# Designs tried in a protein design run: designed miniproteins, single chains. Part 108

Each design is a single chain, and the fold is of that chain. pLDDT is the mean over its residues in the fold that is shown.

## One batch from the design tools (miniprotein)

Design m3752
Fold by ESMFold2-Fast:
Structure m3752 (fold): chain A 100 residues (1-100)
Amino acid sequence: SIEEFAERAIEFLKTFTDIVIDAMKKLKAPQEVIDKVQEVADRTIKELEKLKKEKASREELLKVVEDGLKEIAKIVSEVYPELKESIEEEIERLLKLLKE
């Protein structure tokens, strides 16, 4: 169902964000960078929850979660360019799992 898809998308985004923030804390990233990642995640989760209530299309939900994940990846990659490839590969893997 669309509701189950939305809940799975939110859970994937939350788990991805937690892993990214934990990694950044271990690397002693600036608090401003960690805060930016959390802000993107929080905005994206709110958008997904709104779309879930409105029973939006699966395509709309997928676009919102993909855009959020890519924005987080961009923030991290600007501070840690060496992580760009690994983060992009993980996002592609998560999106494939989310689709089926």
Scores: mean pLDDT 87

Design m3753
Fold by ESMFold2-Fast:
Structure m3753 (fold): chain A 77 residues (1-77)
Amino acid sequence: AVAAIEAELAADAAARRAKIAEYGDEWIEKNLESARKLGHEAADWSKEQLREKVAELERAAAEAIARLIAALRAAAA
């Protein structure tokens, strides 16, 4: 069922977020340092700004998936 797939994806997203939080400052700092070395605009970001941007991208991905699922349901009706 589509609802079961949605629940699985939500659980996976929550698990990834928890692991990122558990890896903590070291993971975030390492990624910011890599961005600085590569000259990305993210090089100027704080840890909080990086976390916020990751959350923003996760929301955008979730919305895109939800739209695809909604379109699939509509096509089946």
Scores: mean pLDDT 63

Design m3754
Fold by ESMFold2-Fast:
Structure m3754 (fold): chain A 64 residues (1-64)
Amino acid sequence: MLDEVAELAEKGADPETIRQRLTEALVAAGLSPETAQRAADEVVRAIESGVDPNDLAKGIRTAL
């Protein structure tokens, strides 16, 4: 799931699509919807700041 989100970001998917897909993936991983939304917002901000989406997805998997 997180790998699919990283792939979408690499292909230039819009930030709202990335945020929605990441929130869904985090909820599926056992996070509450509120926590998942906050985490997804932080990830989208990092991607918009030029962080590699693949490195970000790897970091999230390690943190979970």
Scores: mean pLDDT 71

Design m3755
Fold by ESMFold2-Fast:
Parts: C-alpha cells; sequence; structure tokens
Structure m3755 (fold): chain A 71 residues (1-71)
C-alpha cells in the first residue's frame, strides 16, 4: 500500500541518519508475511539491515516489528 511505502521510506531515511549500530523499530500493523518480505527487500536495497522481527499486538491489531540498523 502507499502508506506502507511511505512508512518504509521514512524508516530508511531515519535509520540512515543514525550512527552505525543504532537500532530503529519499524512497526507494521496488520502486515502479513508477504508485506514483511517486501519491506525487508526494500530496506536492504536502501542500505538498511533487518536484524530481528518480532510479533506483537497493537490496539488489538496483530503487528510485525522490524528491528533495523544501518549496514
Amino acid sequence: SEELRQLMEQAAKTVLGLPKGEVYSLVLRGANDEQVEEAKKYLESKGVKVVDIKDMTVNGVPAKVLLVTRK
């Protein structure tokens, strides 16, 4: 979705502006496994490494939390 793309672009810009080794949490509400894989591929193409993926619930909605850092 456009919202997912915008969220990923903002996350990439934020992470690339942080010192190397800093971890940023990207929350993908209602995301399925396909959307998570698309997000990982996009972030990796921008020089952002996905170090962990956690399942959680935010306001009753299942969410995937991607812990990301600059390569």
Scores: mean pLDDT 81

Design m3756
Fold by ESMFold2-Fast:
Structure m3756 (fold): chain A 90 residues (1-90)
Amino acid sequence: SLLEKAIELLKELIKKIEEKQVTRDEAEEAFEKIADLIENDERLSVEEKKYLFELLLNARLNFSEGTEEGRKKAIELLKEAIRRLEEILE
């Protein structure tokens, strides 16, 4: 499903951020792909999509700061997105 693919990409992005093995451009591409999967999913309500998009936007902004604090905050926000998506897939 689109949501299962979004969760896979979120987990991959978290791992790459933690390992410092992702460029800004690669991360931005991953964020866009994840957002597209969420946008095109028919199971999510409009309100859930808005919440997930806010999490992704804030994660992207924190990551783009290039600081250790920004990376940690981005990871926390991405983990919250995974938690919400996994609840919907139960």
Scores: mean pLDDT 87

Design m3757
Fold by ESMFold2-Fast:
Structure m3757 (fold): chain A 67 residues (1-67)
Amino acid sequence: SREEAREKILERLRERFPELPEEKLEEYAERALRFAEAFARAFNMPLSEGYLELGILVAEIDIKAEL
């Protein structure tokens, strides 16, 4: 489900960026999920672990750029 996918992204971001406020982690997780969903839709594919990983990578780049 979308909620389950969001939780997976959030947990991984929490592990890699434990210093970030929870509110900010939630924000990045939602952005990552939206990116993954948009990519899956563009290719007419289901939301898979591969697309979630892509969303996570984009979020990590954003976080590091803002630090």
Scores: mean pLDDT 81

Design m3758
Fold by ESMFold2-Fast:
Structure m3758 (fold): chain A 58 residues (1-58)
Amino acid sequence: MDDLVEFLQRRLGMPRGSALGLAESVKDGTIGETAIQRLVERRGGPPELVPELLKLVK
């Protein structure tokens, strides 16, 4: 979980609170791959970050 939170903060510029909330939702199965793709797109991240983020949640 810490690796996912750190990735979200460093690579996507997410605030700690938002990164923690997303990581908990992923752990609970509430957020799937499509939602992760939309998150990266919304944050203006490069598409290469999507497969890296998916590796951290699987």
Scores: mean pLDDT 73

Design m3759
Fold by ESMFold2-Fast:
Structure m3759 (fold): chain A 82 residues (1-82)
Amino acid sequence: MISIENLLKIEGVGEETARKIIEAVKQKKSTYELPLEKPAERFIYGLLLAQSYGLKIDREYAKKVALEYLSEEQVDKILELF
């Protein structure tokens, strides 16, 4: 599982939010139970939640969707963690 240290390397992710994401993923909480306002935080949470359910991440599709809200550099940096 991704560590808090790895999440903190992503621009726009703070320590408190990283802790909340990790805990929510462990509990398999829905995105509605952990409302995140920043696109990078929402993208990370969605990927971690999908991975926690044993779903394979379609990196090409995930990148296409995320590029509507995030820079290519941010998307690639996030996807390198998966």
Scores: mean pLDDT 74

Design m3760
Fold by ESMFold2-Fast:
Structure m3760 (fold): chain A 55 residues (1-55)
Amino acid sequence: DLLDRLFSADPGERAAAGRELIEMGPAGVRELIAAAPTPEQRAALERLLTALESR
């Protein structure tokens, strides 16, 4: 699951999951933002969404 990998304790897993989200595009990131239960997770996904929309 991308959410598990994105918020893993392993920085390598987090980086890989972040790259996969960027490749999925803004729609994929928005879906995960809706599924994220914590402010920390939502904030991280919102930063990724901003990066994608700036491409």
Scores: mean pLDDT 75

Design m3761
Fold by ESMFold2-Fast:
Structure m3761 (fold): chain A 70 residues (1-70)
Amino acid sequence: SAAAERSARIHALLARGGELVRRARELGDPQLLAEVEALVTQAVAALSRGDFDGAEALLDRAEALIREAE
């Protein structure tokens, strides 16, 4: 159902956000961690509004910052 698909997508994006914060913590850069946490917080807010594309774009930005620091 559309509701089950929506729920699965929300859970997947929340899990991705948590993983990105974990990776940023492992790098030990406080500024990077703060930026990643801010983007993940914005992504969660986007999800609460039903903006899945906006949430994915914010998580993609967080992942790009982590990749640049790795």
Scores: mean pLDDT 88

Design m3762
Fold by ESMFold2-Fast:
Structure m3762 (fold): chain A 104 residues (1-104)
Amino acid sequence: GDLSEFLARQIEKFLADLEELLAEAEAAGDAATAAALRKAIEALKKGLAAAKAGDVEAALENLRKAIEALREAIAASTNPELRLRIEELLGLMEIVLALLRRLR
């Protein structure tokens, strides 16, 4: 449906952004932030599979888990520029989650 297709597209964009942030954390030697970002990526991969299957509820639950993992990444981050970019992505994910919960 349109809602699951929209959610799949948003998760694909978030995954691309997270892969870039993970590469930067790894290059900086920030193992704790990298570990938290990998948790967020794994949650979003599960969310994407659920969205593609039309399971909006499972997709939103995995988006919520990714948001929790990004909060761990923010707490772990020693790089202020990387932390700001993670905070910006977290904000976008929270907006999408709130919007879709309201529309459903």
Scores: mean pLDDT 89

Design m3763
Fold by ESMFold2-Fast:
Structure m3763 (fold): chain A 63 residues (1-63)
Amino acid sequence: MLIVGDKEAEKYVKELVKKNPGAKGLIIEDDEEKGKEVYKEILEAEKAGEEVIFIDRSKIEEL
């Protein structure tokens, strides 16, 4: 399971990773190089058939 969030959702992503053994967390950053690495990890996870969850700030407020 891959959990992806924006910089503003970083704290929530980390908490979800702690609660889900074997989960990996990725944070989308404004840096182009880091953004490309995050996108590559997402593509590799999808190709491997792993579940990818996206967390936005608006979604956190509804949880």
Scores: mean pLDDT 72

Design m3764
Fold by ESMFold2-Fast:
Structure m3764 (fold): chain A 65 residues (1-65)
Amino acid sequence: MEEAKERVAEHTRELLAAGAAPAEALREGVRFGKSLGLSPAEAAEVAARVLDEAGLAQNGRLLKA
């Protein structure tokens, strides 16, 4: 379980590094997590966390004043 979450995080980071859109990286992270036995909610939490850390989530640095 823990290892599966780490693999989802790594996969999501690799997709972002390859130029995937944040929404696509989240979607593929969820799909990958499900293939590893995670629930969709668990996989989504892991992938969303990676997007937040990368500053690509909506509450990240998408807007500047």
Scores: mean pLDDT 73

Design m3765
Fold by ESMFold2-Fast:
Structure m3765 (fold): chain A 62 residues (1-62)
Amino acid sequence: SMAEAARRQALIDEYAKLGKEKAEQNAKSWPDATEEDIKKFAESGEKAGRNAAETVLELRAA
């Protein structure tokens, strides 16, 4: 249903946001991190967050 799809997307978006924020915060604390490094880490964190949300959804569906 559209409602179920919306709830799934909301979870994915929230996890992606948290993953991005955590990775960005972590990268900013590293010595010699460039702006490009921070950006790449943030992108990696966002992707990791999406993957985590998918795993959570699979576990909840079981």
Scores: mean pLDDT 86

Design m3766
Fold by ESMFold2-Fast:
Structure m3766 (fold): chain A 78 residues (1-78)
Amino acid sequence: SEEAQQKTQALMAELLARAAEVYAETQASGDRAAGLRRLIELLDEAIARARELNVPQSVIDALEAQRAALEAELARLE
């Protein structure tokens, strides 16, 4: 539905805006591990919200894949 599409667009816009803030904070601090942990937290929130909004499974799968990639990146910094 158009309403579901609008909610999906709003969710993605909010996620991107918050990710940009984390990116700016990470550049200022130099703490890449802290930045990655914060991005993973944002993706967890976005995935939970996407499930509540009945976002298409393909979109949820893409968010989960991105989360897994960030976890792998964080593991490489340890």
Scores: mean pLDDT 85

Design m3767
Fold by ESMFold2-Fast:
Structure m3767 (fold): chain A 80 residues (1-80)
Amino acid sequence: SPELEKALEEEIEASMYMMKIAVAKSFGEEPSRETLEKALREAEEALRHAEAADPSPIREQIIRSSRALIERVREELEKL
């Protein structure tokens, strides 16, 4: 479905921002609040689009992954 395609693209985008955070941390750099806020927005958009889609195993997986990603980003923001 178009909604699931959008959700997947947004989840990938959020994951890419979190990869940038992981790379920065590996070099001893403080995570960028801007990058974390972008990751959060993309993860929240992914969850919203997945929730709008018809029930399916793929939808349920994206919902679980997006929720986990939102929690991870929020935890990183709280550490700043």
Scores: mean pLDDT 88

Design m3768
Fold by ESMFold2-Fast:
Structure m3768 (fold): chain A 71 residues (1-71)
Amino acid sequence: SEEEEIEKMKELARRHARELLEQGFAPETAVRQAVFLAAVEYKKETGKMPSVEQIRAAEEAAREVAEELLE
């Protein structure tokens, strides 16, 4: 379902953001790269490009991870 696909993109983005931040990437770079990596992984797994709403949700999820680690 659309809801499940959005959640999958959010989980992928959170995982990649966490890994990049642990490697010492700056927050804005980690967020941008995490969304890109989530989209690449989503396409490999599903054969479909993520929607604009899925990208937006992924960016929000990655940004939340970056904000939590800065506190």
Scores: mean pLDDT 85

Design m3769
Fold by ESMFold2-Fast:
Structure m3769 (fold): chain A 85 residues (1-85)
Amino acid sequence: LEAAREAARAAQRAGVDAPILVELYDAEDRLLGVLEVPTRDGDELLRRILAFGHRNRDEALIAAVTEAARYRGVSDEEIAAWMEA
């Protein structure tokens, strides 16, 4: 839950006004699920947030968004391409 809050704060710092896909963990650090599962537009939003985090060297944002994309089944190759866009 704290990681989800930190990722949301990072997205707000980035000027993103849409919901972010963020992972939720329990007290034993087990993944409970994703805070919000957006439609097809959610993957595009994650791509934009990841690119912004990369440009601003926001490691916490990059880590959170990368894991959210992996949770949705996005390949590492596709995630790397997002960082180049």
Scores: mean pLDDT 60

Design m3770
Fold by ESMFold2-Fast:
Structure m3770 (fold): chain A 90 residues (1-90)
Amino acid sequence: ADDYIRTGNRYIRQGNYDQAIYYYDQAIDIATQNGDNDSLGRALFNRAVAYAGQGNLRIASEDIARARRLGGRMSDSQVRRMQDFIDRAE
């Protein structure tokens, strides 16, 4: 899972959100199969950032809600980044 998250993060830095989402989807599938809630939460938060970057705020919010149900909490920097995307989309 970590290798796919790392690859997705590289694509986010390039602004290639479609490829980032693809690799986060692979990370989510593997983490789900293994019951790895830590990797699953991280992949969901990072995928939410990619969806927000595309303007898909509804899907981004759904991924955040899923990560929070796993006992995950967004970092302050992740919260600020998501708020910035929401503010720009309005």
Scores: mean pLDDT 75

Design m3771
Fold by ESMFold2-Fast:
Structure m3771 (fold): chain A 57 residues (1-57)
Amino acid sequence: SDERRRREEAIERALEAAGTLSVEQARELFSRLGQLVLDGADAAAVEAALEAALARA
């Protein structure tokens, strides 16, 4: 589905971006992404978490 594909793409972008972050920032991002996945969050929530992490970097 489009939503599943968007969610997978957002997670892939977050994983790629984590390589440019500090270890602490990457850990925080992964912790948040893990919680969002467990909570059944949509692609928009994953994208928002990535944008927030990059803004703090």
Scores: mean pLDDT 76

Design m3772
Fold by ESMFold2-Fast:
Formats: C-alpha cells, structure tokens, sequence
Structure m3772 (fold): chain A 98 residues (1-98)
C-alpha cells in the first residue's frame, strides 16, 4: 500500500511563502511515482514537483510556493501511480491566504 501525508490546511499571509512537505511511505512491492501540484482557484498550476519511492521505502518532497495572493485559496494535490501506471494513492490539502 501507499500512504501520502501532507498538511490538510496551511494558512499564510499575503505575499508570504507556503512550504508544503509531502511524505510518501510505500509498503507495497512496486515502485511508485508521486506527482504533487499546487493550483490556484482557476485550476492554474503555480508549483509542482515529483518523486519516485522504491518498494518498501519512504521519501519526502518539499514545495515552496511564493507570491501568494491575499484572499485566495490554493489546492495541493498529490497523486501516486505504480510502475504499471495504476493509481495507488491520493492526498489533498489547502493553502488559505489571509
């Protein structure tokens, strides 16, 4: 199985930076590829990253999102696929800019 952990909610002030740390634990027998995207309210991608986690291993990726607009909400989405292209995990969080 694959477990993806990320903050469910992050609050930052306008013009500040949000730091999103995503931890992936792969207890399965196949490697997994994890894509992490941060999107604005229009669905436009403002930050992205990816990592590959071998069978039985854990990995972390940190994304820093800068120049966040006040009064906005951003979505963090992490999606894991195995080496056969099968969907094996998903996690979602929000960044709220005050």
Amino acid sequence: SVTITLPSSITVKAGGDATVTVTVTNTGDKRVHVNVIVSDENGDVVAEGSLTVAAGESGTITLTVSNLKGGRTYTVLAVATDEDGRFVGRAEGTITVT
Scores: mean pLDDT 86

Design m3773
Fold by ESMFold2-Fast:
Structure m3773 (fold): chain A 92 residues (1-92)
Amino acid sequence: REAQIEASIDRYLEAVKAATAQELADRKAKAQEIIATEPAKAREMLAQGEIDEAQVAAVERQIGLLQRLMENPEDRETLRELLRLQAELAER
């Protein structure tokens, strides 16, 4: 819902705003390393037949959105997409 999404965005932005420059840099570096590692792992699992193409696509999409958020932590539209994806996944 619009109200819930707005509240979640507000909370996330508040957390980002409250974080120190060092904390933001640390989170960015850690997330970037995870983003770089996760796709490689998912691709290897797909090659071994452990996961489906659809599962890889879902992981890739989430990682792509996270990557955009790390470049622009205050990007409302990217945040909205991520939160909407999470809400839909939680409902299913």
Scores: mean pLDDT 72

Design m3774
Fold by ESMFold2-Fast:
Structure m3774 (fold): chain A 80 residues (1-80)
Amino acid sequence: SIEDVKKALEELATELAKEGKTSDTPASEEEIEKLLEAAREGGASEEQLEEARKLIEELRKQGPVTLGQAVSAILDAVAS
């Protein structure tokens, strides 16, 4: 469910916060892959993850993508 995906992303966000990374921190490619993997563990389908990747790619074309923006894109893809 979207709630399980959200919980998985919140758990990863807690771990990233221990490293000093907040929702406003620019996300690296490795961090985006970790968020997508957390979403997969939370029950996101491969189709939903592919949609999330496309949304994140469009955001990256417009400028730096923050961790919060990446999380929002993943949740938007899972909600559809």
Scores: mean pLDDT 83

Design m3775
Fold by ESMFold2-Fast:
Structure m3775 (fold): chain A 85 residues (1-85)
Amino acid sequence: MKEELEEEQRIQEQVERLRQLLEQHLKSGEITPEQAEKIRKDIPLLVEAQRLAARLKKEGKDGDTPEVREEALKALEELRKKLAE
């Protein structure tokens, strides 16, 4: 429970921070509306994939392929690293 809460909170904080940066950059003209829309659309999908992978690992279930899970986690981490600078 604690570990799940910490992971979920981390994901929520990352998404919220990225959304705020996207809105700020969109308002300042640093990025185009099309770029912002694409990023916003892709982020929730990666987050959902990470949540699913974490649940499957914790429950010990084999409902998805490890390869897809690892790719989703790496993609999310790359986004997090880019956001952090």
Scores: mean pLDDT 64

Design m3776
Fold by ESMFold2-Fast:
Structure m3776 (fold): chain A 98 residues (1-98)
Amino acid sequence: VERRIAERQEILERGIDVAEERGLGERYGLDLEAVRRTLRENGRVPREEEAFLRLMAGEPARGSDVAAFAERHGLSEAERQELFERNLANLQKFGAES
């Protein structure tokens, strides 16, 4: 259990780091420092935010959770498409490594 919690935290922290490097917090209206604080204090973030962070960390996420993130943060059609294209690329990469 502890190993799985640590692994999840490492993945999501990596996702936050990538999102910060790409300026996505400002672009999507997401407070990445608040997300990082929530992750560290509670050991988890909302499902939709976890999906986004997993995508940034190079992992696939459930398309419905990605769509919910886009809706929650008022993403444009183009920004939503970018997230879905990233999810597809991550799915293909993970399929090739399996």
Scores: mean pLDDT 79

Design m3777
Fold by ESMFold2-Fast:
Structure m3777 (fold): chain A 76 residues (1-76)
Amino acid sequence: EEEIDELEEQLRMALDKIRELASKLGPEVKKKVDELEAEYQRLLAERDSITPEEAKKRFKELYDKALKLLQELVKK
């Protein structure tokens, strides 16, 4: 659970960073951030209803998506 809590926090921080950058770049990017945020909130709601392995996998996958978006924003 502590490992999942760390992933949850890391994902939250990545999303906050992306949102900060996206605020400078326009509404299409904000849409992508809002979609990631919605997925994050859904994972938070489902976390205790799924296995720890599944939760960790989903947070990791979402974190990877967030990192890809962050890289896209930086490379612009």
Scores: mean pLDDT 78

Design m3778
Fold by ESMFold2-Fast:
Formats: C-alpha cells, structure tokens, sequence
Structure m3778 (fold): chain A 95 residues (1-95)
C-alpha cells in the first residue's frame, strides 16, 4: 500500500471509531428523555464535523486515498441517520 492510502485508512478508522462512540452516547442518552435531545444533538454535530473533515480530505487526496475517505464517510453517514432516528423517537415519546 502507498503511504498516502495507508494514512487515509488510519484517519478513516479513527473517524469511524469517533462516530461509533458518538452513536453509543446517543443510544445511552435516549434512555433518559431529560438529556436525550442535548446529548443526541452533540452526537449529530460530532458526526457532521467528521463527515465535513473526511469530505475535504477526499477532495484534496489522490483518487485511491479519496476512495478510502468516501467509504468511511458513507458508514459515518449511516451512523448519523441512526442517531437522528433515535432522537426522533425520543422526541415523540417525550411529546
């Protein structure tokens, strides 16, 4: 593997770990309606920041490295959708 692609994989893996951590925080938060909205929004903001960062890196990288960032961004986007669904369910239960 070229050094650039290897670095992209390391950065993508760290971003995926952070996104998974944010998702787990949201999953725990929705068990308590009083904090679900606040912690869940923080998790969504974190996931959106990761997506923005990976998108910038993809645009500035070689095609091979960009593909690694794009694959990670797709997985992070799916985690963001899951967090958004958890927040929507929590909001409906509180209402």
Amino acid sequence: MEAEVEKAREEAEKALEKAEEAKKKAEEAVKNPEIAAEVGQESLDEINALLSELSKKALESSPEAAEVYEEAAKEILEKGKEVAELLEKAAKEKA
Scores: mean pLDDT 81

Design m3779
Fold by ESMFold2-Fast:
Structure m3779 (fold): chain A 71 residues (1-71)
Amino acid sequence: SRDEFIAQLRQIVNAMQNGDAERAKQLLEEFLKTATPEQVETLLSVVRGMLPEFPKISEELIKLIEEYRKK
């Protein structure tokens, strides 16, 4: 559901803001198992928006999302 998507998105963002790269990746992998293509694009846009404040972790998550999209 949309509410579940928003909750997952918030959890990923919170992990990124806390600098917890391992948690952020685990949450991202779980999200990608059930996410629609539209939800993946929405997450990618949000993560790209976090690059100025959280460059290292944002870049790492962007690479994982892009690799997922190639499959």
Scores: mean pLDDT 84

Design m3780
Fold by ESMFold2-Fast:
Structure m3780 (fold): chain A 90 residues (1-90)
Amino acid sequence: MPLSELERRLLLFGGIAELIRAKHNKDEKQIEESLKQIEVLDPELAEKLKKSSLEELIETLVRLAEEIRPDLSDEERASLDRIVASARKL
């Protein structure tokens, strides 16, 4: 079954958040795994993110968060905002 656009964006958001953490921790294995997850959903985005700095990854995460935020519940938005705030502190 094809994913909804919201489900696809939520999975991309999670993958990018994991990639940011992996790059901050210099965990090469986790960087590779996170990029593979993103590539399955969006190969063009994966190629861009592979070449991106940590700052550029955080900017991409923030943009994606704002795109999905209106489609979420108040509890889900609070969780999204916590993940974004955590990434911005790196």
Scores: mean pLDDT 83

Design m3781
Fold by ESMFold2-Fast:
Structure m3781 (fold): chain A 65 residues (1-65)
Amino acid sequence: MMDIARTVGRMIRTMGETGAPVELREVDGKEVFVVRAETQEELERLQKIGERIEREEGLRVEAEL
């Protein structure tokens, strides 16, 4: 539960909030959910959503162009 189910739940939440595919990475032993933007405007939108998710859910979300 703390591993697979939690990770899947966080991935689904991130996908639902961003509307974009999510890639899971591990950085320094921590889970990072990466969302890819196709434009600069989308990058800024995804960064704002990611910051909100990080504050509300306690998971790390990063947006990339």
Scores: mean pLDDT 75

Design m3782
Fold by ESMFold2-Fast:
Structure m3782 (fold): chain A 77 residues (1-77)
Amino acid sequence: MMDELEDELLRAVRELVRVTESGGGPDARFREAVARVEALTQQYQQRVEELRQQLGPSEELDREVQRLEERLAEANE
């Protein structure tokens, strides 16, 4: 479930980077890509918050969030 959401988010970020690199400027496709990344980021943040509320403080959850942030940073390159 979270893994699928993470994969979808990373895919969306890579598509956004690709659209940006194509030199097309801010068009409908760029706007759609931004909206998709925003929506998926919001869903991921909500899921993380739900897990924190259910499980309490979790080092494992914090590590997963950190790992996603690192992968997103790599995708932005």
Scores: mean pLDDT 73

Design m3783
Fold by ESMFold2-Fast:
Structure m3783 (fold): chain A 75 residues (1-75)
Amino acid sequence: TEERYREIAREKAEELAALGADEKAEEVLQTMERMPPGMAASIAYYQLADVLFSQGDIEKAKAYKLQALDLGVEE
């Protein structure tokens, strides 16, 4: 539901902030105001994947990238 996707987007934005990516966290929160919650959640996962990949956590980055694709693409 929309409420669940909104919760996911907020949770992932908080995770971005915890990783030190405050600007990306703010971008996710702004996206929630402009786009459907599912799309905001997809973008949050994508931003997390980018941050984790840059920090060397490749396995977690791949998992989050797949979540972003699942929410933003048919499959």
Scores: mean pLDDT 78

Design m3784
Fold by ESMFold2-Fast:
Structure m3784 (fold): chain A 83 residues (1-83)
Amino acid sequence: SAREKELEERAKEAIEKLKEGLENGDKEKIEEALKELEEVALESGLPEEEAKKGAEAVKAQLEMLLNMEPEEIERLKEEAALA
């Protein structure tokens, strides 16, 4: 549906913006991206508390991946492939 495509596109753009902000240490960009992720989650029917937790979980996961050693990332890929 048009609504599902809109929400999916906005989520992808927000995640990309968040990743860019985290890579560059751009606090304003990070805050904007988190707000956009929360808005997408709310519009998809999630409660406000779940939307906020979801956005923070995406941020935490991206921060973890960006701060990992290459060997640690490779191990996670292997674990994900076995799960």
Scores: mean pLDDT 77

Design m3785
Fold by ESMFold2-Fast:
Structure m3785 (fold): chain A 57 residues (1-57)
Amino acid sequence: PEYETITLEAPTAAELMAQAAAKVAELRAQGATVVSVDFSRENGVYTATITAAIPRP
């Protein structure tokens, strides 16, 4: 499978977690396998990096 990296940003941790949860659910609904979700905070911005295995067509 190919791996895709999706980056999400939000001004608050709560908003970021909600966005990340929604994106993970969307990816799983599309048949992707979510490998990891990494959260970080830099310069007052919360960032989530989602790595997903996308099935080959």
Scores: mean pLDDT 79

Design m3786
Fold by ESMFold2-Fast:
Structure m3786 (fold): chain A 112 residues (1-112)
Amino acid sequence: MIFEEEEKISEDITVKVIIDTDNNKITVTLIDKKKNTVQKVTVYADLTEEDREELIRIVKNILLANKDINFEIEFKLDITKDSPEIVKAQAITAIALRIIGEFIDIELEKKK
């Protein structure tokens, strides 16, 4: 089953979330029409609805903070709904840190 949600942050900025439960796939896409930038994060993980909502919230906030950069990244996690809460929290934290790290690398490349 595929679930799609679209949120208008402003006239120029839209966030699209696609959840594909058959493929354990979550895609968060941020589009800035004024800057012609697209940011896309795809995560493959069997998560509870609560963990999924938290992941989407964290990813959305990171992308909104860096919305002037074109960006695409994919994560494949071997965590399940039955994984310990600490393991799931660590996986979500690792995703957030990796996305932040990639944006830092892009900014550092601009300074050469």
Scores: mean pLDDT 80

Design m3787
Fold by ESMFold2-Fast:
Structure m3787 (fold): chain A 75 residues (1-75)
Amino acid sequence: SLELTIARFRMLALSVEVDIALRNPKVSKEEKIKIIKDAIAELNEIKKRFSDDQDLVSLAEAKIAELNEKLKELE
């Protein structure tokens, strides 16, 4: 559906936004941590909203796991 396509696009956009922030030397470590945590929170909201779509839930869980690993490397 269009709604699922938009959700998948938003999840991709969040990953790109995090990667851009992590590569930017002007972004502080504390700000990078906040950006990752905010992205994880939004991915969890998408996961809840589309909980009946197992493919989208699995994609969101995989992206949350990737972001948690990046968070551990910064902490």
Scores: mean pLDDT 87

